# Designed miniproteins, single chains, continued (2): the designs that were tried, part 86

Each design is a single chain, and the fold is of that chain. pLDDT is the mean over its residues in the fold that is shown.

## One batch from the design tools (miniprotein)

Design m6847
Fold by ESMFold2-Fast:
Structure m6847 (fold): chain A 114 residues (1-114)
Amino acid sequence: SLNDQLLSAAIGGDLERARELLERGADVNAKDSNGETPLHYAARTGRLEVARLLIEAGADVNAKDDNGRTPLHYAAEEGHEEVYELLVEAGADVNAKDKNGLTPEDLRAARLAA
């Protein structure tokens, strides 16, 4: 589907492919079987320019996956600081708790302590 291809483009950081898929009507907020959106994948993989495109296309920066995690949780966990800053500027909730009660800041602190 176009939505599955958009998830792949977000994972791979393929900005041109992501743009083409959105122009063809891919749903920027489509969730996969784990409840993850394209923005979750861009945040997890550190794809700054794809993340920016998705936000401009109307991505929900506070969408929760099946673990209660937002894109900001994944940017924090993986150490993608520029994507983290972009998401915060776009209105991401720094106090959002996942199903384990962890915030993005908790995940970032755990990463920095390791």
Scores: mean pLDDT 91

Design m6848
Fold by ESMFold2-Fast:
Structure m6848 (fold): chain A 87 residues (1-87)
Amino acid sequence: DLLPKDYQLTDEELEELERWFESIKPTLSPETAKVLEEILELIRETGLSFGDAVRLYASRHKLSDEQKEAVLEMMGYLTELISRRRA
């Protein structure tokens, strides 16, 4: 009943998500890369779910449409990752 964005990530799941981010980072603008990097750091430091980390980050920062699209792409990868590791 939980959506993948609302799951607590394991250290291995977060590490795989961080590796995915590093693989796409050269295709992103510096501002968009910084947003994704700071969200990942927030998850790592706090243990928040992806959804909670995004909500907390967005409460302090206005996200552009491009940054929102990048966050949705990361959520899509997270959905696949959770399905592969928890199936």
Scores: mean pLDDT 82

Design m6849
Fold by ESMFold2-Fast:
Structure m6849 (fold): chain A 79 residues (1-79)
Amino acid sequence: DRDKLAAEAQDEFDALQQEVLKTAGEEKKYDLGMKAIKELNEIRKQLAKALGAGDFETARKLLEEARKKAKEAIEEIKK
């Protein structure tokens, strides 16, 4: 179901962005947090386009890229 996958993807993106922002606030590294949020928003736009086209393979790869980007950002913020 396209709508279900889109909702699940949005929830996952929201969770990733919240975790990055929370970590940036706790570590007082707001510049790194905002840079990561900007990069995640670019991936979110591409994900919305892929989901709109029914390209679930590309959508899955974009979600994996978002997870990697969030993980890398959190690791950099915690240094």
Scores: mean pLDDT 81

Design m6850
Fold by ESMFold2-Fast:
Structure m6850 (fold): chain A 130 residues (1-130)
Amino acid sequence: MLGTRLLEAAELGDVEEVERLLKEGADVNAASPGDGRTALHLAAEAGHVEVARLLLEAGADVNAADTVDGRTPLHLAAEAGHLEVARLLLEAGADVNARDKAGRTPLDLAEEAGHEEVAALLRAAGAVRA
């Protein structure tokens, strides 16, 4: 299915394959049956800036929550320390104060992981501590 191929391409950072699959009609918001993660979740966790940009331009839900932890793409970018992806997600309207199933915000995850630049970006965007 196109959705499975889109998830794989997004995780690998394959920009050309992502662009091709979206052009062929892949559902940009297709979620993995196991964890509810979308292509945008996978691109955000891996730090694939250009893939994340293409997905957002194609109408990806910037605030989609996975089914395992209730985490958004911004949670995953913040925990992984991917500054440019975090910036892109915030520009696309990501909820800076979204809470996962443990009540943690993207700021909480960035601070716990020691990603000071991402934490500073999130605070500048209006992030508050839980």
Scores: mean pLDDT 90

Design m6851
Fold by ESMFold2-Fast:
Structure m6851 (fold): chain A 113 residues (1-113)
Amino acid sequence: DKPDFSKYLDSVEAANSNIMEGIMSSGFSPLHIAAYLGDLESVRTFIETFGKDLDINVKVTGSGPHKGSTPLHLAAENGHLEIVKLLLELRPDVDVNAKDVFGRTPADLLAAV
């Protein structure tokens, strides 16, 4: 079964309506949104609540600069090092070699911070 993120999306929309319009049009999942915004507690809660049912390697599906990015790419790109660390420590299935549509890994994006 797919995780239900509806309550989280309602909360983020209420707090970040102007940002959410752009994010939703770019094919971001709730996990992508939490990683992009640096919402460490929501990322931890998603991992702990959904466990194996949470696709930690989900890729952005929309067009634009984030296409093909995983949550790890988005956390790395935005300098959210605590989220990078959390994903690496709690989820051994995280793909540290995943490439976005530009051929960049999360490590390539960390080097730019």
Scores: mean pLDDT 74

Design m6852
Fold by ESMFold2-Fast:
Structure m6852 (fold): chain A 155 residues (1-155)
Amino acid sequence: SQEEENKAIGIVFKLNAAKTKEEREQLLEQLKSDKQLQQAAIKALKLYLKEDPGHLNAKLELARLYLYLNQLDKAKEIAEQALEQAKKLHSKDPSSPHLGDALYILGEIEEKLGNQDKAKSYYEQAKAAYEQYLKKHPNDTTVKYSLEDVEAKLK
């Protein structure tokens, strides 16, 4: 329903805007526990991207939802598109957090595919991108949390 789609997209955008680890984990668990909510979120993000094909955050969230659903081919396709777009944006603003986000998602995809060396390479690149971003934005708590997640993957 329209109400379910609106609820789903609201949760996805709240997840992207979450300021604490606890808020992110609660929203992710809500998405993970509800298959109807997952499908509504995918539909809402696809409709959003039909109207705004360049919306990088929506691409990254769609890639994460496909990764969660273990639809790795679809996750990889969208994440690679997001990475190409983020690299172009990084050339204008090297402090963009989206480069780190795209690299981290691709690392998680390659890890699930069993490609551990490729996953590690993406995680190392994501760490470097987040560290570069945080030099200009030292109080960005969301990116600090993402950096901690990436560092945990490299241990």
Scores: mean pLDDT 81

Design m6853
Fold by ESMFold2-Fast:
Structure m6853 (fold): chain A 60 residues (1-60)
Amino acid sequence: MEEFLKKLDERIKELEEEKKRLEKELEENPNDKKLQLELQLLEGMIALLEGVKAWLESKM
């Protein structure tokens, strides 16, 4: 379980870094619907992984 939590933390951090990159691109192109959708999907993935992490921690 601990190794899965570690992998989840690493993946969440990677997604947060990608989110920062997309946010910067969206600042330059605020009306880019593709970037808006990619950012929303990325935020959704982060939320899901955080939920999985919380669920795993509740078992410990």
Scores: mean pLDDT 81

Design m6854
Fold by ESMFold2-Fast:
Structure m6854 (fold): chain A 72 residues (1-72)
Amino acid sequence: SIKEEAEKLLKEAQRVLDTARALGAPDAAIQYAETAINLAKRVLDSDGSEEEKQFILDKAKEALEKARRVIA
């Protein structure tokens, strides 16, 4: 479900943020990870349509991938 994907993404994004901070990664990695966290939370708190939730979740996935690429 969208909720389960958002909950999983939130946990992964929090771990990526913690790793980025621990390693002294560039600010871009921190910002992308925080964006992924904020978007995942918006999906979980949203009263919107399934289409709107999926759109936000897809943007959260993009932000998390960008964070990972900056760290790598």
Scores: mean pLDDT 88

Design m6855
Fold by ESMFold2-Fast:
Structure m6855 (fold): chain A 93 residues (1-93)
Amino acid sequence: MKEEIERLEKEGLELYEELLERGLTEEEIAELRKANAELAALAEEARAAGRPEEEIELELLKRLVELYKKLLRRLEENPEAPRLDKEELAARS
């Protein structure tokens, strides 16, 4: 399990950095924000239910990696869409 978690963390980081370099649309940022809120709620519920932390972390990472892959695919399908670069994303709300 630990080795799988480390692999997914690395994959997720690489995908996230690629998304930031390529830029995200406002809709994609909204999807990411919504997904992060849903993952946080899932983690809280799972911890309250007494699930092992490693199982929770593994499930969250799998969902996050799949989300990043989906967003990257959408960027490939709609390359002309206006995107916020990493500087704009870092500026906060």
Scores: mean pLDDT 77

Design m6856
Fold by ESMFold2-Fast:
Structure m6856 (fold): chain A 57 residues (1-57)
Amino acid sequence: DDFLERVRDLLINEYGLPEEVADQIVEEIREEYKRTGDLREALLKVLSPGMVRELLS
């Protein structure tokens, strides 16, 4: 939860996405993580490499 909340905050506050769009992206990341068991792989399937780098810094 804490990590996905950070992703949501980044999408809204840094990338300027609407809350409902950020929520959809977070849900997509959650489903990919459930499928792969690899957080980095799940993030890379949904987000750009630059965004993933920021989140994992």
Scores: mean pLDDT 79

Design m6857
Fold by ESMFold2-Fast:
Structure m6857 (fold): chain A 67 residues (1-67)
Amino acid sequence: DEEWEKIFKKYDKDGDGKLSKEEFMEFLTSIGLGERAVQLFEEADKDRDGYIDLEEFKELMEKLEKE
């Protein structure tokens, strides 16, 4: 079951409300998108700060869910 907030918090190891590149890529690999993980991270990380916020994560997941 892919509840976005629960998944986000599971991979947010330090609880700062952001996913690191490694945490995000690990999640994508778990759902079979490992080959696209780097590209998807770069698309979601618009600020290039190396992290993905919960809202950016939800937007990306909603886009992927439609495919």
Scores: mean pLDDT 74

Design m6858
Fold by ESMFold2-Fast:
Structure m6858 (fold): chain A 124 residues (1-124)
Amino acid sequence: GETELHRAAREGDLERVRELLAAGADVMAQDSLGNTPLHLAARAGHLEIVELLLATPGADVMAQDVMGSTPLHLAARAGHLEIVELLLATPGADVRAQNALGLTPLDLAREAGHEEIAALLEAA
């Protein structure tokens, strides 16, 4: 179910995310839609929270929601260029990962009309 870390990550409450992680909150906890806090921060455009979550031991950049979408899929669809750049630079990221619909982060960026993100993902 949804944790306080999910809510803080979605709402952009960086200080609350820091407090929860310091208290031992599970960085890989999944809500009812399979979202980790990283999925929610990436979708919402909270760059500093994405940076903090990726720096946390046990974080999985390739975590999949119920649709098989990774944080990179969600950032690309939402148009968050700096978060896409950060996720691509993260070890273990697969830029060609397909979700349950067979869509890559590139496909989602193109569908959403995010041309700069699409060009970045094509070059990766």
Scores: mean pLDDT 91

Design m6859
Fold by ESMFold2-Fast:
Structure m6859 (fold): chain A 160 residues (1-160)
Amino acid sequence: MRKVNILVLGSSGSGKGLFADRIAEILRERYPDWEVEVRVVDVEDASAREGLRASAKEADVIVLVAREIDGRADAAFLAALRENLLADPEVAAALRGKPAVIVVTSDEPRDTSAAEAELRALLEEAGLRVVAVVSVNRLDPAQVEAGVEEAARAIAEAVG
């Protein structure tokens, strides 16, 4: 039985819990010999820092769930990521070289390419290996399901 630890990072209202649960379901269904553990961290919660250090050490893969606002990544979320992932040398060391999946969520059909580029650059600055970027309209259930499926596939390829 292979253990796979997934660290899901996101802001309040990004849908990070939904993506965490659905990715874990798909991975357990497709890989019945895997013990899939998922930890969800709100990076804007100042109390999350101690839990983040432990979870960052144990994680085999990172899933970043970010909200897009006006064609960009949420600026408060980007600031919280810089403070909690890059400014902590133990977290930064624990994340280095780990695979990362980016999930960009929007409430409208739009170009997310600028938000994707900002999030990618930040994770690569943290020394993470971005393996996939998935863009999802949250108001389209078919795009949500397709985006979860793509994220789960990219995780499986990155940790397989």
Scores: mean pLDDT 94

Design m6860
Fold by ESMFold2-Fast:
Order: sequence, then structure tokens, then C-alpha cells
Structure m6860 (fold): chain A 60 residues (1-60)
Amino acid sequence: APKKAIAKKDFFVDNPAFLSLKKGDEVLILKEVNEEWWLVKSLKTGKEGYVDKSDLEIVE
């Protein structure tokens, strides 16, 4: 099953490849692309984009 994570803080980006999130937003981790970036899907909006893994906390 895909892992869930929660945004640790608010962040906003104006690049459509990256995902803006608010603190506490839940995401599914779709792919760990590299050491810095994960491809995730917002459970709130259904949008997909890249997020810095350090801004996310993995949840069981």
C-alpha cells in the first residue's frame, strides 16, 4: 500500500510541478524520486506534485 505522510508546515509554490500544502494536509507518497524530492498526491485536493521530503512526516 502507498505510504501516507503529513505536511509539517505551510508552504506555497507557484510552479505547477510542485505541490503547495498547508500544515496537517495528508498526502500519499507515490514515488521517492531522489534523496530530496518525493512525488505525492494531496488527499484534500487530488493534485499531484513534488515535495521536499524534509517537509513531510510519514504516517502508518
Scores: mean pLDDT 81

Design m6861
Fold by ESMFold2-Fast:
Structure m6861 (fold): chain A 63 residues (1-63)
Amino acid sequence: MSLSEKVKERLEEEGITFLSVEQVDRIAKMALGGHSNAEIARTLGVSVATVSRTVRIVEEERA
């Protein structure tokens, strides 16, 4: 199972079911590349709150 699949499962546990694995992977890659949560939100057409939650889970799963 990929990091993005694990992050998606945790997001679904928190009630965020509308993100695909591909969207989660893109959020993770952009965040790790130094893009701000606002830039990622604008690029993917999702809320900054959703991006912030996704990035938090990505950081926790990589720890």
Scores: mean pLDDT 81

Design m6862
Fold by ESMFold2-Fast:
Structure m6862 (fold): chain A 66 residues (1-66)
Amino acid sequence: MKERILLDLYGAGRASASELATAYGVSRATVSRHLRELEEEGLVERLPDGRYALTPAGRERVEAIL
């Protein structure tokens, strides 16, 4: 799940928890838990509009696996 979120944010630039939950067919609670964990790791950040985006560290993580 977390790797999929990072890859999708890399491609899309930003997304909401609701958009990711719908795309993956899971609950918003599941996605929000993973986003919180990624935010704690410094890989994603919450934007003022409530959407999430990769940090520079998050981009480096994705580029290491591409």
Scores: mean pLDDT 82

Design m6863
Fold by ESMFold2-Fast:
Structure m6863 (fold): chain A 88 residues (1-88)
Amino acid sequence: RPEAVELLRKASEALERGDYQKAVDYAEKAMELSDGELATIANYLAGIAYLKMGDYEKAYEYFQKALDIDPSLEGARELLEEAKKKLE
């Protein structure tokens, strides 16, 4: 869906700029407008943004949601374990 793809592109650009809150805002909007692969990417990007902001609980939740949709995302699994270690 073009709207969701555009929001994911903006989320990625915000992450690259270090604008983590905007990255979350764009990713969350993309989640509302998408399912399947696009929803997986949106959850993954939100997880990265929360991890960078030090919100390890939300990072864990979003990486878990991404893996629930696509368990083959090995990079997301590594980041999930990183967030989990920060909570301990």
Scores: mean pLDDT 84

Design m6864
Fold by ESMFold2-Fast:
Structure m6864 (fold): chain A 59 residues (1-59)
Amino acid sequence: GELYRAIKDFPALNSAFLGFKKGDILEVLKVVNDDFWLAKSLKTGKTGYVPRSYLEKIK
């Protein structure tokens, strides 16, 4: 999928969500809706839902 960078920290709200730190690189696996995407952390290998507004696309 496309690579995105976290622009701020996000604590996992529950087990369905992927927590991350500012600067972490995430691979977007599925666009679920306008607010949340399914992503994989390249740092941890874990997958979960992430808020799209916390991410910027890597060129």
Scores: mean pLDDT 83

Design m6865
Fold by ESMFold2-Fast:
Structure m6865 (fold): chain A 63 residues (1-63)
Amino acid sequence: DPALDEAFAALDKDGDGTITREELKRMLGNDARVDALFAEMDKDGDGTITREEFAEYLRRRRA
């Protein structure tokens, strides 16, 4: 999805295909929202969100 690629690229500061807590906090500016989103999307519990996890989260919210 072009929109997904654009949104993910904006969050993925390092360009390595994952979103870190710091990158998400930069965009949202709120620790509580970052914590909530990581709890929903970070299935691995390793502190990063993959493109696939981000896509699934957006799909679930729009469905």
Scores: mean pLDDT 70

Design m6866
Fold by ESMFold2-Fast:
Structure m6866 (fold): chain A 72 residues (1-72)
Amino acid sequence: MSKEEIEELFKKYDKDGDGTLSREEFIELLKEEFGLSEEEAQKYFDKYDVDGDGTLTKYEFIAAVKEVEKEL
């Protein structure tokens, strides 16, 4: 997946337009787009929520998706 495709996924799941993905939005994205289980999606969120604020920035999200693709 290209960086532009990953950014488009971010926009699609950023339902409130705040420029971050919540834990719930991120888990939904990984389940629907990559076929991951809820448990697998939660592991990626916890790994990439570097600042521990309970949301992912666009930068953290891009890094997470790139790792998911490498492991699939």
Scores: mean pLDDT 77

Design m6867
Fold by ESMFold2-Fast:
Formats: C-alpha cells, structure tokens, sequence
Structure m6867 (fold): chain A 75 residues (1-75)
C-alpha cells in the first residue's frame, strides 16, 4: 500500500508526498505488483527531485539537512 502510493507520487512528481511516505516507512527498495520501484518510475519519467530523494535513502539514515525542498528545477 505504501509502495503503491510512493510509486504514484513518483509518477506524478509529487516530492512532498514522496517525502511523507518515506517518513511513514515506505521501503524504496520494495517493488509493486509489476516489479517496478519508485526510483525506476522517477528515472523513467525524468523526475530528478524524486530520484535524488530516493537515492539519499540508500546512504543510510536520513539526516542530511537542506534536503527538504520543493524543487524549482524540473529541467
């Protein structure tokens, strides 16, 4: 369920929603019923802000400051 919501937010480029879902414990390494991860969807659709946020989760515990921002850089 969280994975499905995270995928939808990644598809729509909704950075704030993605952040909220990750805070709730959504697993960025999980895949939906189609085998797609939110990171894959974000990269396929060119949502840089979402893919970057998801990549930061792989660094371990989220703690990097100045990472909460509604990106004004879509390309």
Amino acid sequence: SLGDQLLLASLNGDLQKVKELLEKGADPNAHDTKGLTPLMIAKINGHKEISELLEKVYTGKLGEQTSLDLSDKLK
Scores: mean pLDDT 68

Design m6868
Fold by ESMFold2-Fast:
Structure m6868 (fold): chain A 75 residues (1-75)
Amino acid sequence: MKTILVGGAGKLGIETAKELAEKGHEVLVVDISEEAVEKAKALGLKAEVVDGSDSDALRALAEKHKVDEVINAAE
């Protein structure tokens, strides 16, 4: 399953993304912080800088990557 994890470039979000990837999910981490996104990429995760409050940007990203679900890690 292809999943976007919003706010997932923080420490807990990165661990969640790793666990999902280990279970065979294709995970894309998004965060407004470029530094947090670069840290996630350095750990081998797919990550993009996106404002998690911008519904249009999240929808466009989900369409681009053919994503099955979007999870808000802040909730």
Scores: mean pLDDT 73

Design m6869
Fold by ESMFold2-Fast:
Structure m6869 (fold): chain A 60 residues (1-60)
Amino acid sequence: GKFLARALRDFSTEAPFFLNFKKGDLLEILEKLDDDWWRARSLETGEEGVIPAGLVEIVE
């Protein structure tokens, strides 16, 4: 992907289509769906899902 992001805090849900992560995890941003929700891939697990954009920071 064009962007890497780092998780600023833990995120966990049982809801379908979401990607769970822990603080400090690196995520590849695949698509920005809107200002609040992005599609990402975990570099820890290789799993993909929707994440809350406000809980991650883009790393250059």
Scores: mean pLDDT 84

Design m6870
Fold by ESMFold2-Fast:
Parts: sequence; structure tokens; C-alpha cells
Structure m6870 (fold): chain A 96 residues (1-96)
Amino acid sequence: MKDENGLSELHRAAAAGDVERVRALIEAGAPFEKDKNGLTALHLAARAGHVEVVRLLIEAGADPNAKDKNGNTALDLAAQAGHEEVVELLEKYGAK
């Protein structure tokens, strides 16, 4: 993925479903940044259906209501992709 697009190491780990790497990056204080499209690591994990990564990011303080440049939240992207378990998890943590 492209560094010029504002993709952090956390974005790449979350998109890949790499639970162990996501946990290590959060413990190291990695920030919850947006890429050029307004996508956070939470958006990428939710779109890909990575339930455990979604859980780790929310529990670490990621904003479940952050919107991309199209106005989509992580919940919107998970619902569009058909990831029902991610949708239920996001709703539990206050995604609206």
C-alpha cells in the first residue's frame, strides 16, 4: 500500500487482519490516523471483516463513529460488505 496516501503501519496491519501486529502497535502508542480517503485502521478492519482487529482498535480508544470522506463509518463499510459479526460488535460499542 502507498505511504503517499497516508497509510500508517496500523492501517496495513488492520487491513491484513494481523491481530498480533495490531496489538503490538497499539501498545507502542500508534495513533489512529486517517488516510487520504478519511479511512482509519478501524474502517479497513471492518470492511475486511476482521472481528478481532475491530475489537482491539475500539477497546484501545479508536472512534467507532469516525467518517471517511464519503460520510461512511466503519459500521457502514462492514454492513455494505456483509460482515454481520463486525456490525454487531460496532453497535455494541456505540457505533451509530
Scores: mean pLDDT 82

Design m6871
Fold by ESMFold2-Fast:
Structure m6871 (fold): chain A 59 residues (1-59)
Amino acid sequence: KKLYIALRDYEDPTGTFLSFKKGDILEVLEDLGDDFLVAKSLQTGETGIIPKEYVKEVP
């Protein structure tokens, strides 16, 4: 499976985007194009949209 790591904290009170903390591991479920991914937080089990700029692929 394709894993990403969060580069910073992010909280979305609207629920449109997935909230995460720096260092969280995110499992990619779908690539929505150049700006966004659908991912699952391995820390919380929550799924949602994340901006690609705030994460990087785990080597």
Scores: mean pLDDT 78

Design m6872
Fold by ESMFold2-Fast:
Structure m6872 (fold): chain A 73 residues (1-73)
Amino acid sequence: SKYEEVFKKFDKNGDGYISYEELKEYLTKLGVTDAAIENFFKLADTDGDGKISFEEFKKALDSLNVDLDALVA
């Protein structure tokens, strides 16, 4: 799925989690604003542990109506 493709781009360690810093760096390169990145992280990191699981990531993308095609390519 496109969620898996996007998640794998962020999950450099293959541990099933994305750090806020990894996500922010990548999204900034795609031209996403700092405010949008912070809002995305707040929605994705429901536990507040500074790590985003695949399930949290998927829910955040669904909630933000993010264009997955823009994130994949």
Scores: mean pLDDT 69

Design m6873
Fold by ESMFold2-Fast:
Structure m6873 (fold): chain A 122 residues (1-122)
Amino acid sequence: MEKELLEAARNGDLEKVKELLEKGADVNARDEDGYTPLHLAARNGHLEIVKLLLENGADVNYADEDGYTPLHLAARNGHLEIVKLLLENGADVNWKNNKGQTPLDLAREYGHEEIAEVLEKA
C-alpha cells in the first residue's frame, strides 16, 4: 500500500492517491531515501496531490535523508503554486538541508526569481 502511494504521488495519479488514503495508507510513508508522498508530489509539480496529502495530515516539514523538505524540492524545481500552498500550511522557510541550503538558496541557485521573492517575504 505505502509503496503504491509513493508511486502514485510521484506519477501524478490523483485517483490512486485518493483510493489508497481512503484504504488507510500512511500519508507520511517513506521510501529508502526518506521521501514521503508529499516530497514526490512537490518535486514533480502535482499541485492537486499536494493539496490532498496536506488535507490528509501530511507532515509539511518532513526532511528526507539529505535534509530536503517538500518546500526545498518545490523551490528547486520552480513549482510556484506548490511553494505558496506549502507556506500556507506551515512550511518552515528557514529549514537548512545537509548542505546548509534553505529553500530560498535553492530558488536563487536554480533561477526561480518569483519563488525567491515569495520566500524572502515569508
Scores: mean pLDDT 91

Design m6874
Fold by ESMFold2-Fast:
Structure m6874 (fold): chain A 57 residues (1-57)
Amino acid sequence: MLARAVAVSPATSEDELALRPGDLVEVLEEVDENWWRVRSLTTGREGLVPKSYLEPV
């Protein structure tokens, strides 16, 4: 599933992915109720982001 960042996500740990509004990601896994594992389409980097910061494209 493709999603777009709607908020700034600062990486606070090494497992988190920093995102800016408008960044496109591929959702790889719903890790829990609040966190998704995603891959950036521009950098190819993977990490965790809060699902509330993403909207489906």
Scores: mean pLDDT 78

Design m6875
Fold by ESMFold2-Fast:
Structure m6875 (fold): chain A 115 residues (1-115)
Amino acid sequence: SELDRQLLEAAINADPERVRELIEQGADVNARDARGRTPLHLAAGGRPREGDVETVEVLIEAGADVNARDDDGRTPLNLALEGLKVALPEDKPIAERTVEVLREAGAEVVESLVP
């Protein structure tokens, strides 16, 4: 839906206030983009940004599936840990806190679909 698309965009932009508004309007907190990524994947992944931690917390409080897998089999925690590995020294505290919040919420690392 249009609301779900807007929620995914707000998560990419690390905009916690917009995320709250869209969830209140009935956006699906577990909506998926064309790559199977949820709002939580988008907030947790990529370059660490101001607003990432609060956006992740808002999504978790709203009932986000902390162990959702994208089309590549990655969880939000997998993406947060990838971001932490490549983070600039100034961005590391944000990346570390994002990982901490996800782990406290029960997020798990998936290393592979081992047969």
Scores: mean pLDDT 84

Design m6876
Fold by ESMFold2-Fast:
Structure m6876 (fold): chain A 60 residues (1-60)
Amino acid sequence: MLPEAIAVKDYEARTAGELSFKKGQRFLIIEEIDENYWLVQSLETNKTGLVPKEYLEIIR
């Protein structure tokens, strides 16, 4: 089972590869890209993209 994360803050995407999200949105972590970013799938929109790790907490 892929790890799940929850947004602890709102975020506006800075590039086309990133997802915008609101606090409380949930994601499946697909892979770690680097020390600052995860590749995720949004559980609400089903969109895949990059999110900054510091805006999320792992919950499962």
Scores: mean pLDDT 84

Design m6877
Fold by ESMFold2-Fast:
Formats: sequence, structure tokens, C-alpha cells
Structure m6877 (fold): chain A 106 residues (1-106)
Amino acid sequence: MEDLFELAEQGRWNQLVRLAQIDPRVSDKLAFVETMSTDFVDLSRVHPDSLNDALFAAARGGDLELVEALLRLGADPTAVRDGKTALDLAREAGHEEVAELLERAA
């Protein structure tokens, strides 16, 4: 079983997002991400690419709350990976609310 705090400290935000999505005990994903940023994780030490990877995962999964939290933490809504943005991934997955948020943020 993965330690969520250890994953965040190592900058593995995409794995952290996946664990937050599948663990039903993480009922408030926004508060969870904010707690990680203020109490246990120094965001100045988190690699920007790790936050962007987490944003891509959240957009693909349609998690509006996590997308909002990651954008607030400094994830880049215009970042491109394999020729696609988080907006492209949200649209391909049919998550219209997430796509609208990302389009407005970019």
C-alpha cells in the first residue's frame, strides 16, 4: 500500500491523484490536496511536470474538484504532453465540465 505523503514528497503527483481517486476514505479531494500543500509538502520542491502529469490524469478521469485544486497549486493548463493538453484529454473522455474549466483557465 502506497504512502500518499511519501509519493507527494517524491513529486509523484500522478500516482497520488490515482490513489486519491480509488481510495473512498479520501472523501474531500480538494481539502486533501490543500492539506498536502500547506502542512506536509513544500510546493516549492514539487516539480512542475509532476503537477502537470497529475492535471492530465485528473482531466482524463473527469475529476473537476481535483482539476480545480491542481490549477490552484500551479499546474499549467496549457502544458502539452504527446501533442495533447489536459483540455484535449477531457474532451476525448467526454468530461464537458472539466473541459470548460480548462478552456477558461488557459
Scores: mean pLDDT 62

Design m6878
Fold by ESMFold2-Fast:
Structure m6878 (fold): chain A 71 residues (1-71)
Amino acid sequence: MLSEEQQEEIRNFVERELAKNNYDLGTLPSILNKIVEESKDENIKKYAKEQLDKLENGASAQEVLDEILGK
């Protein structure tokens, strides 16, 4: 489980990247993959990979986004 600081970091990154793409949920897998490649935090990388695996296994982009945003 991510710490509060790690959750805030991933949330802010995802919100920033989505805002650049007019909140197109089709970009969510690319955003998560960017976190896996670029993050310096091993726990954040693992969390992003787990979210990508959920999308691969049939979770909707909206469900994954809501989880990341804590909704």
Scores: mean pLDDT 82

Design m6879
Fold by ESMFold2-Fast:
Structure m6879 (fold): chain A 60 residues (1-60)
Amino acid sequence: DSNGETELHIAAKNGDIELVKKLAGKDTRVDKNGKGALELAIEAGHEEIAKILKEADMAL
């Protein structure tokens, strides 16, 4: 909880693939800096999570 990050944002940053799959499609909010979970996954180098989030954004 950093005053703008959702549970999905934190999961994407930490590489928690299971939690990302559970939350993908349920939370599409951006943080206070305008970054979505996909941006955070890319910045952290979690390519697998970034792929999951891109597929969720394409309507599952």
Scores: mean pLDDT 72

